# Designed miniproteins, single chains, part 81

Each design is a single chain, and the fold is of that chain. pLDDT is the mean over its residues in the fold that is shown.

## One batch from the design tools (miniprotein)

Design m2793
Fold by ESMFold2-Fast:
Structure m2793 (fold): chain A 88 residues (1-88)
Amino acid sequence: MLKEKAEELKKKVKELGAEYVKEANGESLSDEEQEKLGEKLAEDIAKGIKPGDIEPRGPKGKELEKEIEKLGKEAEELLKKYEEELNK
């Protein structure tokens, strides 16, 4: 259960990262480039690293950044709880 939830959250984080890239710079990149960059940015945001190269303009980009950070932290906490249960 916990591991599956963490994997679902990581998938959502990657999807939100791709939307973040589309919001900021989507027209300048191919779909594959958007997905790769979005995945990288989602991982960085989840770790608390703010995107330096791409800042989306307006409230939607800020909303996506907050959602990525929130879901990323939640996934990390679920994985930690899973490891704690395993070590009991």
Scores: mean pLDDT 67

Design m2794
Fold by ESMFold2-Fast:
Structure m2794 (fold): chain A 95 residues (1-95)
Amino acid sequence: MEADEHIIKAIKYLKEGKFDEAKQHLAEAYRILGFDKEAELVLKMTEEELKNIIDYYKKQIERDLELARQGKLSPEVKARIEKLYDEIKKIEKEA
């Protein structure tokens, strides 16, 4: 989904120390999902707040991946979560 691509870019830019770019991509993901007010709040986040929300998202994806492995999610949702997890782990492996 288009929102997922912006979240992945936000995670990548945050890892690179490009906090303004990370906030722009996370805000765009919120706008695509219809959360315009939350998008404006993201742009005003501190580096620590941005790191905390991204860490929470990563942990949520790991929980959803475990649910997918247990057969508790639809095939379409499972495929989406597996793709997101793989992209996140690929970013984390980059030094």
Scores: mean pLDDT 82

Design m2795
Fold by ESMFold2-Fast:
Structure m2795 (fold): chain A 95 residues (1-95)
Amino acid sequence: VERAGKLLREAKRLLDELLPLSTDQDLIRRAKREVEEALRELESESPDLYKARLSVTTAQYLLLRARPYSKDPSLVEKALELLDEALSELDKLIS
């Protein structure tokens, strides 16, 4: 879970950078809350990996919806890449 957690913490940092660059800040705040929920699950004594995966997938969906409203689409793409890599790491743990 350590690698997935590291990727999600980096994605959260990029979402904080994206917030002031978006004309739809609510989508970014919601994506950040989903990443925080995934991190909370991974840091728990009994991690629910399926719940963590669902939260990351929801964050990706919200961030994809936010893409047209961002002044920095390349930063959005970088955050999406980190979330996709985190999903791949979670899928390895669930398999």
Scores: mean pLDDT 84

Design m2796
Fold by ESMFold2-Fast:
Structure m2796 (fold): chain A 81 residues (1-81)
Amino acid sequence: LKEEIEKADPEKIEKAMELVHEALRASDQGDYETAAKLLLEAYELAKDNDIIRGIVEITLGVAIAVDPKVREAFEKLEKEK
């Protein structure tokens, strides 16, 4: 696990985790569009690393389960990309 994290650009891992944390905070404050945008950015950074992708996907699943508006905002942003 740690060896895989060290091989995968540690700066990308740090940024992905920071974006995930900020997305959860934005969701808690009712800013669902910002939360969805941050999660999408984290997912793009994590797409080349299975571990980071897994973490982002789990977090996205939790956010969507807590508030369906986050899911709607995420789907809208994904279609507009």
Scores: mean pLDDT 67

Design m2797
Fold by ESMFold2-Fast:
Structure m2797 (fold): chain A 64 residues (1-64)
Amino acid sequence: MMGPGTVENAESQYGKALQPTADKSGSRVTVEPNVTGQALLKAQDLAEKNPGAEITARDGEVKV
């Protein structure tokens, strides 16, 4: 069972970059393998604004 502050696909280049933000906000972030840098920035922003939320970053798209 996943705790707060987790990142799915943490082994990806963007997953590692998102881990500190997820740890601070308590959000769960799912990062698809082919996301863009803009999707990474949107995921970080949404995680900070929505603590504890589940966020998905996929192919230039970010959802909460």
Scores: mean pLDDT 66

Design m2798
Fold by ESMFold2-Fast:
Structure m2798 (fold): chain A 76 residues (1-76)
Amino acid sequence: MKIIYDDNIDKLIEDFLKKHGVKISENASFEVKLAVYFLLEHGADIKEIKAKNQQEAFDQLEKLAPEVVARFRVPR
């Protein structure tokens, strides 16, 4: 289900990802960070995401967990 988040929530998620040692591009959106957070919480082995923009980050996450990315991605 689609959820709306504030910048404060994005910062909280980013701090969580740093504690798990995950490197994410500065251009990654909060949806990408949230998806990585969700995957890590469910035991996924994610160490680094290299992306110059939101779309590249989504493409990398889609390879790891396509069903999770689909929840945040709006194709139009």
Scores: mean pLDDT 60

Design m2799
Fold by ESMFold2-Fast:
Structure m2799 (fold): chain A 65 residues (1-65)
Amino acid sequence: MLSEEERKKLEEKIKNSKNYEKILEALKNIPEEKKETFKEIELEIELSFERMERAIEELIRRREE
């Protein structure tokens, strides 16, 4: 599970998007030798970001209530 500190750092990355874009760019620059294995890791990373996005959306929604 993501720690509270980790969650805040990831929220800041999404907010500023620069670090988020850098992470995505780094994923594209993976060596071919590990590219196939990384496709599985990439899916896990994407799911993690989706979970964070949903958590952020939930926080925003509750904040408006």
Scores: mean pLDDT 62

Design m2800
Fold by ESMFold2-Fast:
Structure m2800 (fold): chain A 89 residues (1-89)
Amino acid sequence: AKEKAEEAEKRIIELGRQAVAAVEAGDAAATRELAEQMVAVAEEAKPAIKELLLEEYPELSEEEAEKLAEEAVERVRGLAAQLVAAAEA
């Protein structure tokens, strides 16, 4: 679980770097595709994030851990939306 969550974080960072380069190049289409990939990686990582939270905080219910994992995915969605907005500006 921890390794999968860490690998997803590295993947999102790499996609984010590529998206920033696309914004700098004025490539809104590439930025949108990379932003969509960032969100997809975060959504796929949600179960691993939930498992990690339950391992580190065993007092959390499954519902609470799922809510926190969804909040982490929402933060990536927000960043992706900001990158697309910057490319379209």
Scores: mean pLDDT 82

Design m2801
Fold by ESMFold2-Fast:
Structure m2801 (fold): chain A 94 residues (1-94)
Amino acid sequence: DVKKALNEAIALALRAIGLEFDAELGRDMSEEALELVRELRKLLDKVKDKLPEKSVKEAEEKIRKAEELARRGDVRGAARYIREAAMTILKGLK
């Protein structure tokens, strides 16, 4: 269901914005960032057949960068790429 996927992408983007604010406060949010990365991968797998190939590749690359940054403790950088990946999925489903 496209509407469900759109709502999931919006929710992930909003959660990433919250994660950026928490990281600015100096809290270790690396596990939360990795959880959002896992949820984004699950969403992408569910909708990849409904997305343009370019959007799938862009989302995959942004998710990969988010995971690398989260593992390095750069939660703010990770959150930015999580938000961009969610928006890429959102735009592709429109």
Scores: mean pLDDT 85

Design m2802
Fold by ESMFold2-Fast:
Structure m2802 (fold): chain A 96 residues (1-96)
Amino acid sequence: SLLDQIKAFGSKIYEKYKEIKDKISPESLEQLEALHERLLAAQSVEEAIAQMREMIDVLEKELAGLDQYSETALEIGVLTALLSMFLYNAERELEQ
């Protein structure tokens, strides 16, 4: 199902952020953990999309605090872009 695909992709991206946890603020990592738990608990596609949007917001705030040319900003930026692209495609599928 689309819901299962959203949960699986969000979990994959969350695990990638955990691999670089030493480069991310502890506050942002704690927020991402809470959002991941809510994503897994989601009962609808709309609820899951809402959690994924909040994950993107947390990551964009983290990026805003970094030098845009740093390796860390590039790594977080790529993962954020992948989430945004997936979300765009998921929302487009929901409209059909």
Scores: mean pLDDT 82

Design m2803
Fold by ESMFold2-Fast:
Structure m2803 (fold): chain A 87 residues (1-87)
Amino acid sequence: GELEELIEEAVKLARELGFSDEEIAQIPELVKTLYESGVPKELILELIKALANSPAAISSFIDDIKTTKEMGGDVVKFVERVIENLS
């Protein structure tokens, strides 16, 4: 399915960018959370590239995305701001 292909692409990208095995293990949940929150594929992949420039905890971003969604916030705009701050 589309989500499964996106997860596979994101994992391959993370490996190429030098993510640790422990960080890569978190990529499926990150991608699924973003996809289910309506974040476009292009922004999800841009976020992964931005995360490679910072040793920030992926789990923290997953929690922030879930909180933003639960509060009725704009998850897409939140992701765009994170990318800008990490780039």
Scores: mean pLDDT 83

Design m2804
Fold by ESMFold2-Fast:
Structure m2804 (fold): chain A 57 residues (1-57)
Amino acid sequence: MKYKVVDGAGLERLSGVRIETGTVLTAEELAERLGAPKEDAETIANNLAALGLVERV
């Protein structure tokens, strides 16, 4: 499963982590960049998608 960052600025405001809008990442890669454990990857990706910061692709 992959996720595209659709609001990089919003993601940076929420997480403090800079990821460019248009970047496509797996849930695990997204969690790794945010400094979160891979076990939380799906939960984090799902929550960010619900907030409109990333989209499942």
Scores: mean pLDDT 84

Design m2805
Fold by ESMFold2-Fast:
Structure m2805 (fold): chain A 112 residues (1-112)
Amino acid sequence: SSAIARSAAVLRSIADDTNTMINELQGANATSREEGAGTALYYAPVLLRHAQLALDIAKEVPEVRDLLLRAADLLLRAADYAKAGDVDSTIQALQGAADSLRQAYAALEALL
């Protein structure tokens, strides 16, 4: 369905953006602790937006609800770690979120 296709595309976009953030955080953290913490803090509002999008899709698409609730929880935890300057925990939470988002869009694409 067009609704499932649209949801899958949005989730793929969030997953791709999350992987980009992981790569940028790893690069910044390798440069210095201050660069890593600054980059994490910069991304915190984006993580909150992505969590909200995942929660909104979870309400509309019951087939992937549990995966999206898990992704949203991990994105919210990543935002909290990012605000605290805990870059390593931010990266770990984002890796978990990206995996759950990937599983969710793959499951939706299998329904097309």
Scores: mean pLDDT 92

Design m2806
Fold by ESMFold2-Fast:
Structure m2806 (fold): chain A 73 residues (1-73)
Amino acid sequence: DTDKKIKEIIEQLKSFGDRGQTIADLIERLIEAKKNGDKELVERSLNGIEALMEHSPPELQKLAKEAIELIEK
């Protein structure tokens, strides 16, 4: 259920063009980093997503935040 929701958000992010695709890639990296216990990669991925969200449309920010909340559980 949670994994399915995360995948749906990633697909939606990819539809926003280059910025959305980059954020989706960072979220996928965040998932792998968390699964592998790589705390440094988790922090770097989160920082990258936050930096990209600063100048992104509200819809893209909402999707990215929702994905992060689901992954951090």
Scores: mean pLDDT 82

Design m2807
Fold by ESMFold2-Fast:
Structure m2807 (fold): chain A 97 residues (1-97)
Amino acid sequence: MGLDSIAESSEGLAFLGRRVLELLPESDTKSREYAQQMVEQAEKAVEAAKAGDESQAGIHSLLAIDYFGNLLRASSGNLESGKAIGDAIRAMADKLA
């Protein structure tokens, strides 16, 4: 995957994470922590990709994906959190269309 592809996908993950944070209930602190880490890692991946640092772009991109997985696990069984994540994914899909 080229640096442009990493930058684009990581910008998408940062958008998704920010939208999730806007929509998640304040009571779901663990899901909010994972969403915040996902945004931080995705933003670092974008910065590294823009700097031409393929290694750091790849590492931070993979960490952002890992935190997204943790977010999905932490939110499982919470209907309000699941709805928030679903709405955020839809918003990202609409932006890409």
Scores: mean pLDDT 85

Design m2808
Fold by ESMFold2-Fast:
Structure m2808 (fold): chain A 65 residues (1-65)
Amino acid sequence: SKKEELKKKGFELAKEGQELYSNAKSEEDKRRGLQKIYEGAALLAESQGKEETAKRLRQEAKRFG
């Protein structure tokens, strides 16, 4: 289902962002990691029907990219 696909993508993107942030060698890598974390969180919120939360998380992600 679309909900399950969004949840899986959100989880994978958040994990990728956390790994990038934790292993960051530069300020750019840290910002990119945070961007992925917020984008992943937005997909997870969307999978739960929390559209306003997802919108705010996507806006936050844009501040890092």
Scores: mean pLDDT 86

Design m2809
Fold by ESMFold2-Fast:
Structure m2809 (fold): chain A 75 residues (1-75)
Amino acid sequence: MDAEVESLKLMARRAAESGDEERVIEIAEGAAKNIKDEETALEVLEFVAREAERAGLRRAAERVKQIKEEYVKKL
């Protein structure tokens, strides 16, 4: 589980560093859909949002925040 989470975080950081906004969003959507532990899913979503913000990807950062907000509403 930890290795999979670390892999997702690394992929998100690389996508953000390369300016691939669609990939950043895909990783966030995948995390929200596939990570069964709610705390872990929220941690990954928060990480992805911060990486997008750090890279200056405003569209991806905004979309990932919306994905996180919608995920929290379903809890």
Scores: mean pLDDT 82

Design m2810
Fold by ESMFold2-Fast:
Structure m2810 (fold): chain A 80 residues (1-80)
Amino acid sequence: SREEIYERLIQVARRLDEIRRRASAEKDPAKKEQVEALIARGVEAINEAMRAISDGNYEEARKYLEEAERIVAEAEAVLG
């Protein structure tokens, strides 16, 4: 549903903000670089999901949202 997509978008955006805070405090430069790259990819996926929503293409929005959720989970795993 559209409500499900909006709720998931809010949740993934909140997770991304938490990742940004944790990345800022990360002392391992290799981990920090890896997480910053994942943050950039996650932002791109969220922006594509929002564009798809604006176009009324909720199927495409779901695919980009699923990609953003996967990227965010990967970043969380890198940080521990």
Scores: mean pLDDT 90

Design m2811
Fold by ESMFold2-Fast:
Structure m2811 (fold): chain A 55 residues (1-55)
Amino acid sequence: LDEEIDEIADYHAAVAGLPRDDIRETLRKAVEAAQANPEYQPEFDAVLAEWRAAR
């Protein structure tokens, strides 16, 4: 997951023109939020699947 966050952050930093570290931090916090709120886990899983498919 940490490796996946790094890879996704690199891609989106290049596409969005945002600092890589900011995207990585946001993704990490989103994972923590999803773990704290199981209700949002399916939505987060769907977003991750979409990003993996977009590669």
Scores: mean pLDDT 68

Design m2812
Fold by ESMFold2-Fast:
Structure m2812 (fold): chain A 61 residues (1-61)
Amino acid sequence: MDEALAELVRAANDLIEAVQKGDEKGVKEATRRFREAAARAGISPENADRAIQNVIDFAKE
């Protein structure tokens, strides 16, 4: 499996946990890691930001 894809999954899981705990610093760090991994995977910044918002919305459900 692509290492960038594996890092995206880890960052998404970290983001879900941080959102559910109300950890603002954790949300910022996981978001930064997600954007970095998305860039390495060839995902545009616009698509990465949309994916981040979808993950945050999912975590709030």
Scores: mean pLDDT 81

Design m2813
Fold by ESMFold2-Fast:
Structure m2813 (fold): chain A 78 residues (1-78)
Amino acid sequence: MLSLEEQAEVLREAVGLRAAGLTAVREGDEEALARITERLTALGLEHRDLIDNAGDMPELYEAVAAAVEEARRELPPL
């Protein structure tokens, strides 16, 4: 099973990919959007339960908040 730290890393990657996807849409970068969509879909298939349930798990609130903050800081606009 994934550790709490590994779960936080998956959520951080997912949040970062969503942010990058929005930037790709804004910039009209169809190739980047396609790659980001593929990776986000793969993460969803691998870790669907974790991603879908993260918002409803109070125990993960701090880890989710930290993952979101890290993704926003580390993934500036393309």
Scores: mean pLDDT 60

Design m2814
Fold by ESMFold2-Fast:
Structure m2814 (fold): chain A 110 residues (1-110)
Amino acid sequence: MKGKKLGKVEVPGAIARDEVEYNGYTYVAVALPEEGKVRVYKIDKKTGKTELIGEIDVPNPRRVSVFVVNGEIYVLVEAEEDGRPVTRIYKVDLKTGKLEEVDPAELPAP
């Protein structure tokens, strides 16, 4: 789009952010430690429409990464649980917007 940068979303209180482009959309994951949440947004690259497509309760989220494997959107979350760093991976169901935790060892090859 001429004169506009799509895929730039500022969320107050977010300490970490990552984005990936897939199938005409920009997917943005943000870590919100004060809310105890990770949120995933979808930005339509044609219209600029931004939609919250998923959130998960995560205590003390510190880092997020969003990536695509075999046409599916995944979010990696690094959090602190009971004073210990814990990394979890979630698959985004693009039909329902739900995030489902997956075993990293069961991820399909990129």
Scores: mean pLDDT 73

Design m2815
Fold by ESMFold2-Fast:
Structure m2815 (fold): chain A 94 residues (1-94)
Amino acid sequence: ALSEEEQKERLLQRFKDSLEDVVNLELEKVREGVLTPEQAYMGFQASAEFMIREAVEEAERLGLSQAQIDELKAEMEEAVTKATAQLEERIKAL
């Protein structure tokens, strides 16, 4: 069985990987003229909020402590901030 810390780290890594996929998809839609930059930012934000909720619900289901869930939330929010900046810079480079 995985420790609570190992389960938290796996959830965070899966979240970061999914977040990168969303950045790439939204960037491609802007590049192809399917979405405006503003629409891509809105879509990214909605996806990120949904994925945070899903990861927290999974962490609660796995029985992670409140302290581990709070740390996971903070780390996911930091990852969203970094991914938002990356998406903005990559759209500006188009």
Scores: mean pLDDT 89

Design m2816
Fold by ESMFold2-Fast:
Structure m2816 (fold): chain A 61 residues (1-61)
Amino acid sequence: GEAEARALLAEARRLGDEAVRLAATGGPQSEVDRLAAESRRLVEEAARLLGISPGEAGRLT
């Protein structure tokens, strides 16, 4: 439902912020890519639950 979708978007935002911070501090690219991919996957799942596009769901974060 909407509550689940919002929880997924909140977690996606957290992972995205962590990826940006890790990249800014010169952390390993493989870990940055893993965090970014997981964030994207959660946005896609939230989009499916909300019945909107992944692009639209990404703009809600």
Scores: mean pLDDT 84

Design m2817
Fold by ESMFold2-Fast:
Structure m2817 (fold): chain A 55 residues (1-55)
Amino acid sequence: MVSPDELVDAAIAVGKSLKKPPSPGRLVAFAAAELGVPLNQKELDELTARVEERL
């Protein structure tokens, strides 16, 4: 199972690779979909905040 840290790192890597990255929430949703990890709303909000702080 993918850890929350791996999900955050994947979302940040995608964001850094794009000239105009989508919002942090979109990046988290994209990374979760690519890694096959379902997220509830609370998990999405928490991971979105972590990605936003590091972008």
Scores: mean pLDDT 75

Design m2818
Fold by ESMFold2-Fast:
Structure m2818 (fold): chain A 60 residues (1-60)
Amino acid sequence: SGVEKMMKVLEETLATQDKDTQKAFLASVKAMIADPRLTYLTEEEKQKMLAFIDELEAKV
């Protein structure tokens, strides 16, 4: 799915950034995905993305 490709690109892109930038960016993306007004992702896809972002935050 497109979500899996986006997650891989996000992980690879963040690996090139400093930790402060990674943390700030992940927090912003997490807030955007968690917004209940966001309808282009299913609830399952939102949950999957949020779990992945939490995993990336734990590695920073």
Scores: mean pLDDT 77

Design m2819
Fold by ESMFold2-Fast:
Structure m2819 (fold): chain A 97 residues (1-97)
Amino acid sequence: KVPTIDELLAQLVDSFRKYIQAKKDGDVEAQRAESARMATLLTMIVELATDTKDLSILDKAKDGFVAAAKAENMSDEEIALIRAMMDYMKQLALERQ
């Protein structure tokens, strides 16, 4: 069964929080592991959007990720990076249409 966007977004947010904590702790191995997991989850979100031919999935993912980052009191700089990353993922999905 294909994961839902809500399931993928929840996992992406969890991995991003762990990545930020690993950076704060200086844990390079955890940073690499969470970066790899985030890349995999972003690829799955793009694949879901392209398979369903529904790019609004990427807009929902961006809005949900930004909302979660704000709720966790992430910095404006970190939120800007999330927005830029999600915009790049949408561009990749558009190129595959």
Scores: mean pLDDT 80

Design m2820
Fold by ESMFold2-Fast:
Structure m2820 (fold): chain A 55 residues (1-55)
Amino acid sequence: RTEELTREVFAAYKAAKAGDIDAAEAHLQRAVDRGLMTPEAAERVLAILKEIGES
């Protein structure tokens, strides 16, 4: 598995936890742009991060 994908997802989680959803989306978008994950997967992860922040 790709270490870089794990880093981007973890960075997105950290940003979302800090309340910076825009930064979280940017990290996930980078993973998609590099081909490390599908746009569909990135959208699902972002939705989960938003729900965690809302809850």
Scores: mean pLDDT 78

Design m2821
Fold by ESMFold2-Fast:
Structure m2821 (fold): chain A 64 residues (1-64)
Amino acid sequence: RKPKPFVEVYEELIKLGIAPEDYTGVNPSPEVKEKIIEFQKKYGLKEDGILDADTLYELSLKLP
């Protein structure tokens, strides 16, 4: 499956505290990418900072 573009999951990342609320960029900043990698580390996923299907699935389980 193709990785989901950062823009399409931006609101989900804000809710999880990964992205800042005022972010409007197309691609994750190095700081946001590092937080995605830490999320992937926490849940035993591939630590590449890419929003692939496994990362998106785990994100969907952690949203309120």
Scores: mean pLDDT 68

Design m2822
Fold by ESMFold2-Fast:
Structure m2822 (fold): chain A 71 residues (1-71)
Amino acid sequence: GAEEAARRLEELAEELRESDPEIAEQLRNAAKHMRETGSPTAALILAQELRERGLPEVAERVEELARQAAE
């Protein structure tokens, strides 16, 4: 559900905090949106942006978490 998916997005943000602080902040914002709305929308938008930036592995992880939030 959305709560577990949001928590995992926050865990991913912690992993990236030192290497990619901007992405870590975007992940925390997506997690907050997911907790408040139950919607995967912010996470899905972020995943598309990450793919366009050449970060497909991170994008795939975010997409999987967004799918879990929708179920």
Scores: mean pLDDT 85

Design m2823
Fold by ESMFold2-Fast:
Structure m2823 (fold): chain A 93 residues (1-93)
Amino acid sequence: SSRAQELATRGRQLYEQGRYEEAVEYYRQALSLQPDSAEILRNLANALSKLGRKEESLRLYREALRIAEARYGKDDPYTVLMRMALSVAELEL
């Protein structure tokens, strides 16, 4: 959905400004329109991680990785990036 990408873009802009709670709000709206977007799931997980919501962040990273593996394969650069993000998040618990 074009609207989901607009919302995700606003969330990313807020994230880049350190406005993590507002970024989460926009990413959740984007995810409601595209629940199987690995990109939106990863961006939401990143914002939640910044807010210290580690368990929720890890669940979303795992979901994003599962979707990326299914769509792009395990060796795709995007899937490898998702796996690295999950590993970093797990070390910060």
Scores: mean pLDDT 87

Design m2824
Fold by ESMFold2-Fast:
Structure m2824 (fold): chain A 69 residues (1-69)
Amino acid sequence: MLEKWKALPELPEEEKKKVKEELYEKLFEMFLSVLEMIEPDLAEEEKEEEARRLAEGLLRGLEEVEKRG
């Protein structure tokens, strides 16, 4: 995944969207699994909402690093 992210500036626009979408999905699943382990008492809806926020935040952070580095 990170290798695909590093190659992102060199990819066609359509593939850039695909890579970002793939990364978002994997981050969402990862955060959802972590939230299920840490906060088992949270409602499923709240876990999904928080996982989405975390995945979006991290993706935004990676986009900022791409612009700077």
Scores: mean pLDDT 73

Design m2825
Fold by ESMFold2-Fast:
Structure m2825 (fold): chain A 65 residues (1-65)
Amino acid sequence: MSTAEKMAAVFDRLLSHQDVINSLPEEKRKELGKQLEEIINQLVRGELSLEEALARIDELVEEAS
């Protein structure tokens, strides 16, 4: 799977949580953004599988809500 395909999957997963993310206070959105950036960096570097990255995104959104 290409980096572009992995990024598309991450974007689709984030879009599925868009309503929840948009309802968060600005401070929580900033913290979530930092954690998402780290997950994306680890995914691009091959340190996380796509499935692991998507699972962590789901967990972070649920913890933030």
Scores: mean pLDDT 81

Design m2826
Fold by ESMFold2-Fast:
Structure m2826 (fold): chain A 66 residues (1-66)
Amino acid sequence: SPERQRRLQDITDNLLREVRSLKQDGVPDEEIQERVDRYVARLRRQGLPESDVQQIRDVLLSEIRS
């Protein structure tokens, strides 16, 4: 649904801002990856579908690699 897509985009954008902030502060990629894993675990506990969790994770890991 459009509302679901909007919510997923908002979650992704908020977490991307966090990842970019950590990169700007010189946090090592390995530590940022550990934080992404914790974000992903939290999203699973909150009941997000696995497909949505994996999509968000892929976007965040791509940002770390860039």
Scores: mean pLDDT 85

Design m2827
Fold by ESMFold2-Fast:
Structure m2827 (fold): chain A 65 residues (1-65)
Amino acid sequence: MDVVERAKEEIERMFKDMGVEAEIEIEGDTIIIRAKVTTVSEKLGFIEATALAMLYGVRAEIIEE
C-alpha cells in the first residue's frame, strides 16, 4: 500500500525545506533514515520525521552513520 511511499515523500520534502542531508529507505512498513553527521538541524528533522511517520501510521527509524 502506498502510504509508506507517501510518508517517505513528505519526509524528503521536509528535509529539503530544513536543509537536512539524509538517506531515506523503505524496509517493509518501516522508513529508515540514515544520517552521516548529527547536527541540530538533523536532530530537529528526525523528530519531525518521526511525528510525520506516526501520522501516516508508519514506523520510522533513525540510524546515525
Scores: mean pLDDT 73

Design m2828
Fold by ESMFold2-Fast:
Structure m2828 (fold): chain A 80 residues (1-80)
Amino acid sequence: SHMLEAMQAALEKRAKELEDEVIANGYSRQEQAALLGKELAKLKEEYNVVQITVSFQEDKITVTMVTADGSEITVELKLP
Protein backbone atom coordinates (compact mmCIF):
# COMPACT_ATOMS: atom_id res chain seq x y z
CA SER A 1 0.00 0.00 0.00
CA HIS A 2 1.35 3.44 -0.99
CA MET A 3 -0.28 4.89 2.14
CA LEU A 4 1.52 2.39 4.40
CA GLU A 5 4.84 3.18 2.66
CA ALA A 6 4.24 6.92 3.24
CA MET A 7 3.40 6.29 6.92
CA GLN A 8 6.57 4.21 7.40
CA ALA A 9 8.72 6.96 5.81
CA ALA A 10 7.07 9.66 7.96
CA LEU A 11 7.60 7.64 11.16
CA GLU A 12 11.28 7.02 10.33
CA LYS A 13 11.79 10.73 9.59
CA ARG A 14 10.17 11.80 12.88
CA ALA A 15 12.21 9.20 14.80
CA LYS A 16 15.45 10.58 13.29
CA GLU A 17 14.43 14.19 14.01
CA LEU A 18 13.61 13.29 17.63
CA GLU A 19 16.92 11.39 17.98
CA ASP A 20 18.87 14.42 16.68
CA GLU A 21 16.97 16.78 19.05
CA VAL A 22 17.67 14.53 22.06
CA ILE A 23 21.39 14.35 21.22
CA ALA A 24 21.61 18.13 20.61
CA ASN A 25 19.93 19.03 23.94
CA GLY A 26 21.34 16.27 26.18
CA TYR A 27 17.93 15.19 27.50
CA SER A 28 17.66 12.64 30.33
CA ARG A 29 15.87 9.30 29.82
CA GLN A 30 12.79 10.75 31.60
CA GLU A 31 12.77 13.80 29.28
CA GLN A 32 13.32 11.51 26.26
CA ALA A 33 10.26 9.45 27.29
CA ALA A 34 8.14 12.62 27.63
CA LEU A 35 9.17 13.90 24.17
CA LEU A 36 8.59 10.47 22.61
CA GLY A 37 5.12 10.38 24.22
CA LYS A 38 4.19 13.71 22.60
CA GLU A 39 5.33 12.57 19.13
CA LEU A 40 3.55 9.21 19.47
CA ALA A 41 0.30 11.02 20.40
CA LYS A 42 0.55 13.10 17.19
CA LEU A 43 1.28 10.02 15.03
CA LYS A 44 -1.62 8.10 16.60
CA GLU A 45 -4.05 10.84 15.53
CA GLU A 46 -2.44 11.40 12.09
CA TYR A 47 -2.26 7.72 11.00
CA ASN A 48 -5.23 6.20 12.88
CA VAL A 49 -3.01 4.02 15.10
CA VAL A 50 -4.96 1.80 17.55
CA GLN A 51 -2.09 0.25 19.56
CA ILE A 52 1.38 1.48 20.51
CA THR A 53 4.01 -0.65 22.28
CA VAL A 54 7.23 0.95 23.55
CA SER A 55 10.21 -1.21 24.63
CA PHE A 56 13.11 0.43 26.47
CA GLN A 57 16.39 -1.48 25.91
CA GLU A 58 20.00 -0.76 26.97
CA ASP A 59 21.03 0.97 23.71
CA LYS A 60 17.72 1.68 21.97
CA ILE A 61 14.00 2.31 22.22
CA THR A 62 11.76 0.17 19.98
CA VAL A 63 8.30 1.46 19.07
CA THR A 64 5.68 -0.80 17.45
CA MET A 65 2.47 0.74 16.13
CA VAL A 66 -0.59 -1.17 14.96
CA THR A 67 -3.04 0.51 12.58
CA ALA A 68 -6.82 -0.12 12.46
CA ASP A 69 -6.39 -2.64 9.60
CA GLY A 70 -3.85 -4.68 11.63
CA SER A 71 -0.73 -3.45 9.79
CA GLU A 72 2.40 -3.12 12.00
CA ILE A 73 5.08 -0.41 11.80
CA THR A 74 8.29 -0.74 13.84
CA VAL A 75 10.77 2.09 14.43
CA GLU A 76 14.00 2.01 16.47
CA LEU A 77 15.60 5.06 18.11
CA LYS A 78 19.31 4.89 18.98
CA LEU A 79 19.61 7.15 22.01
CA PRO A 80 22.60 7.83 24.33
Scores: mean pLDDT 76

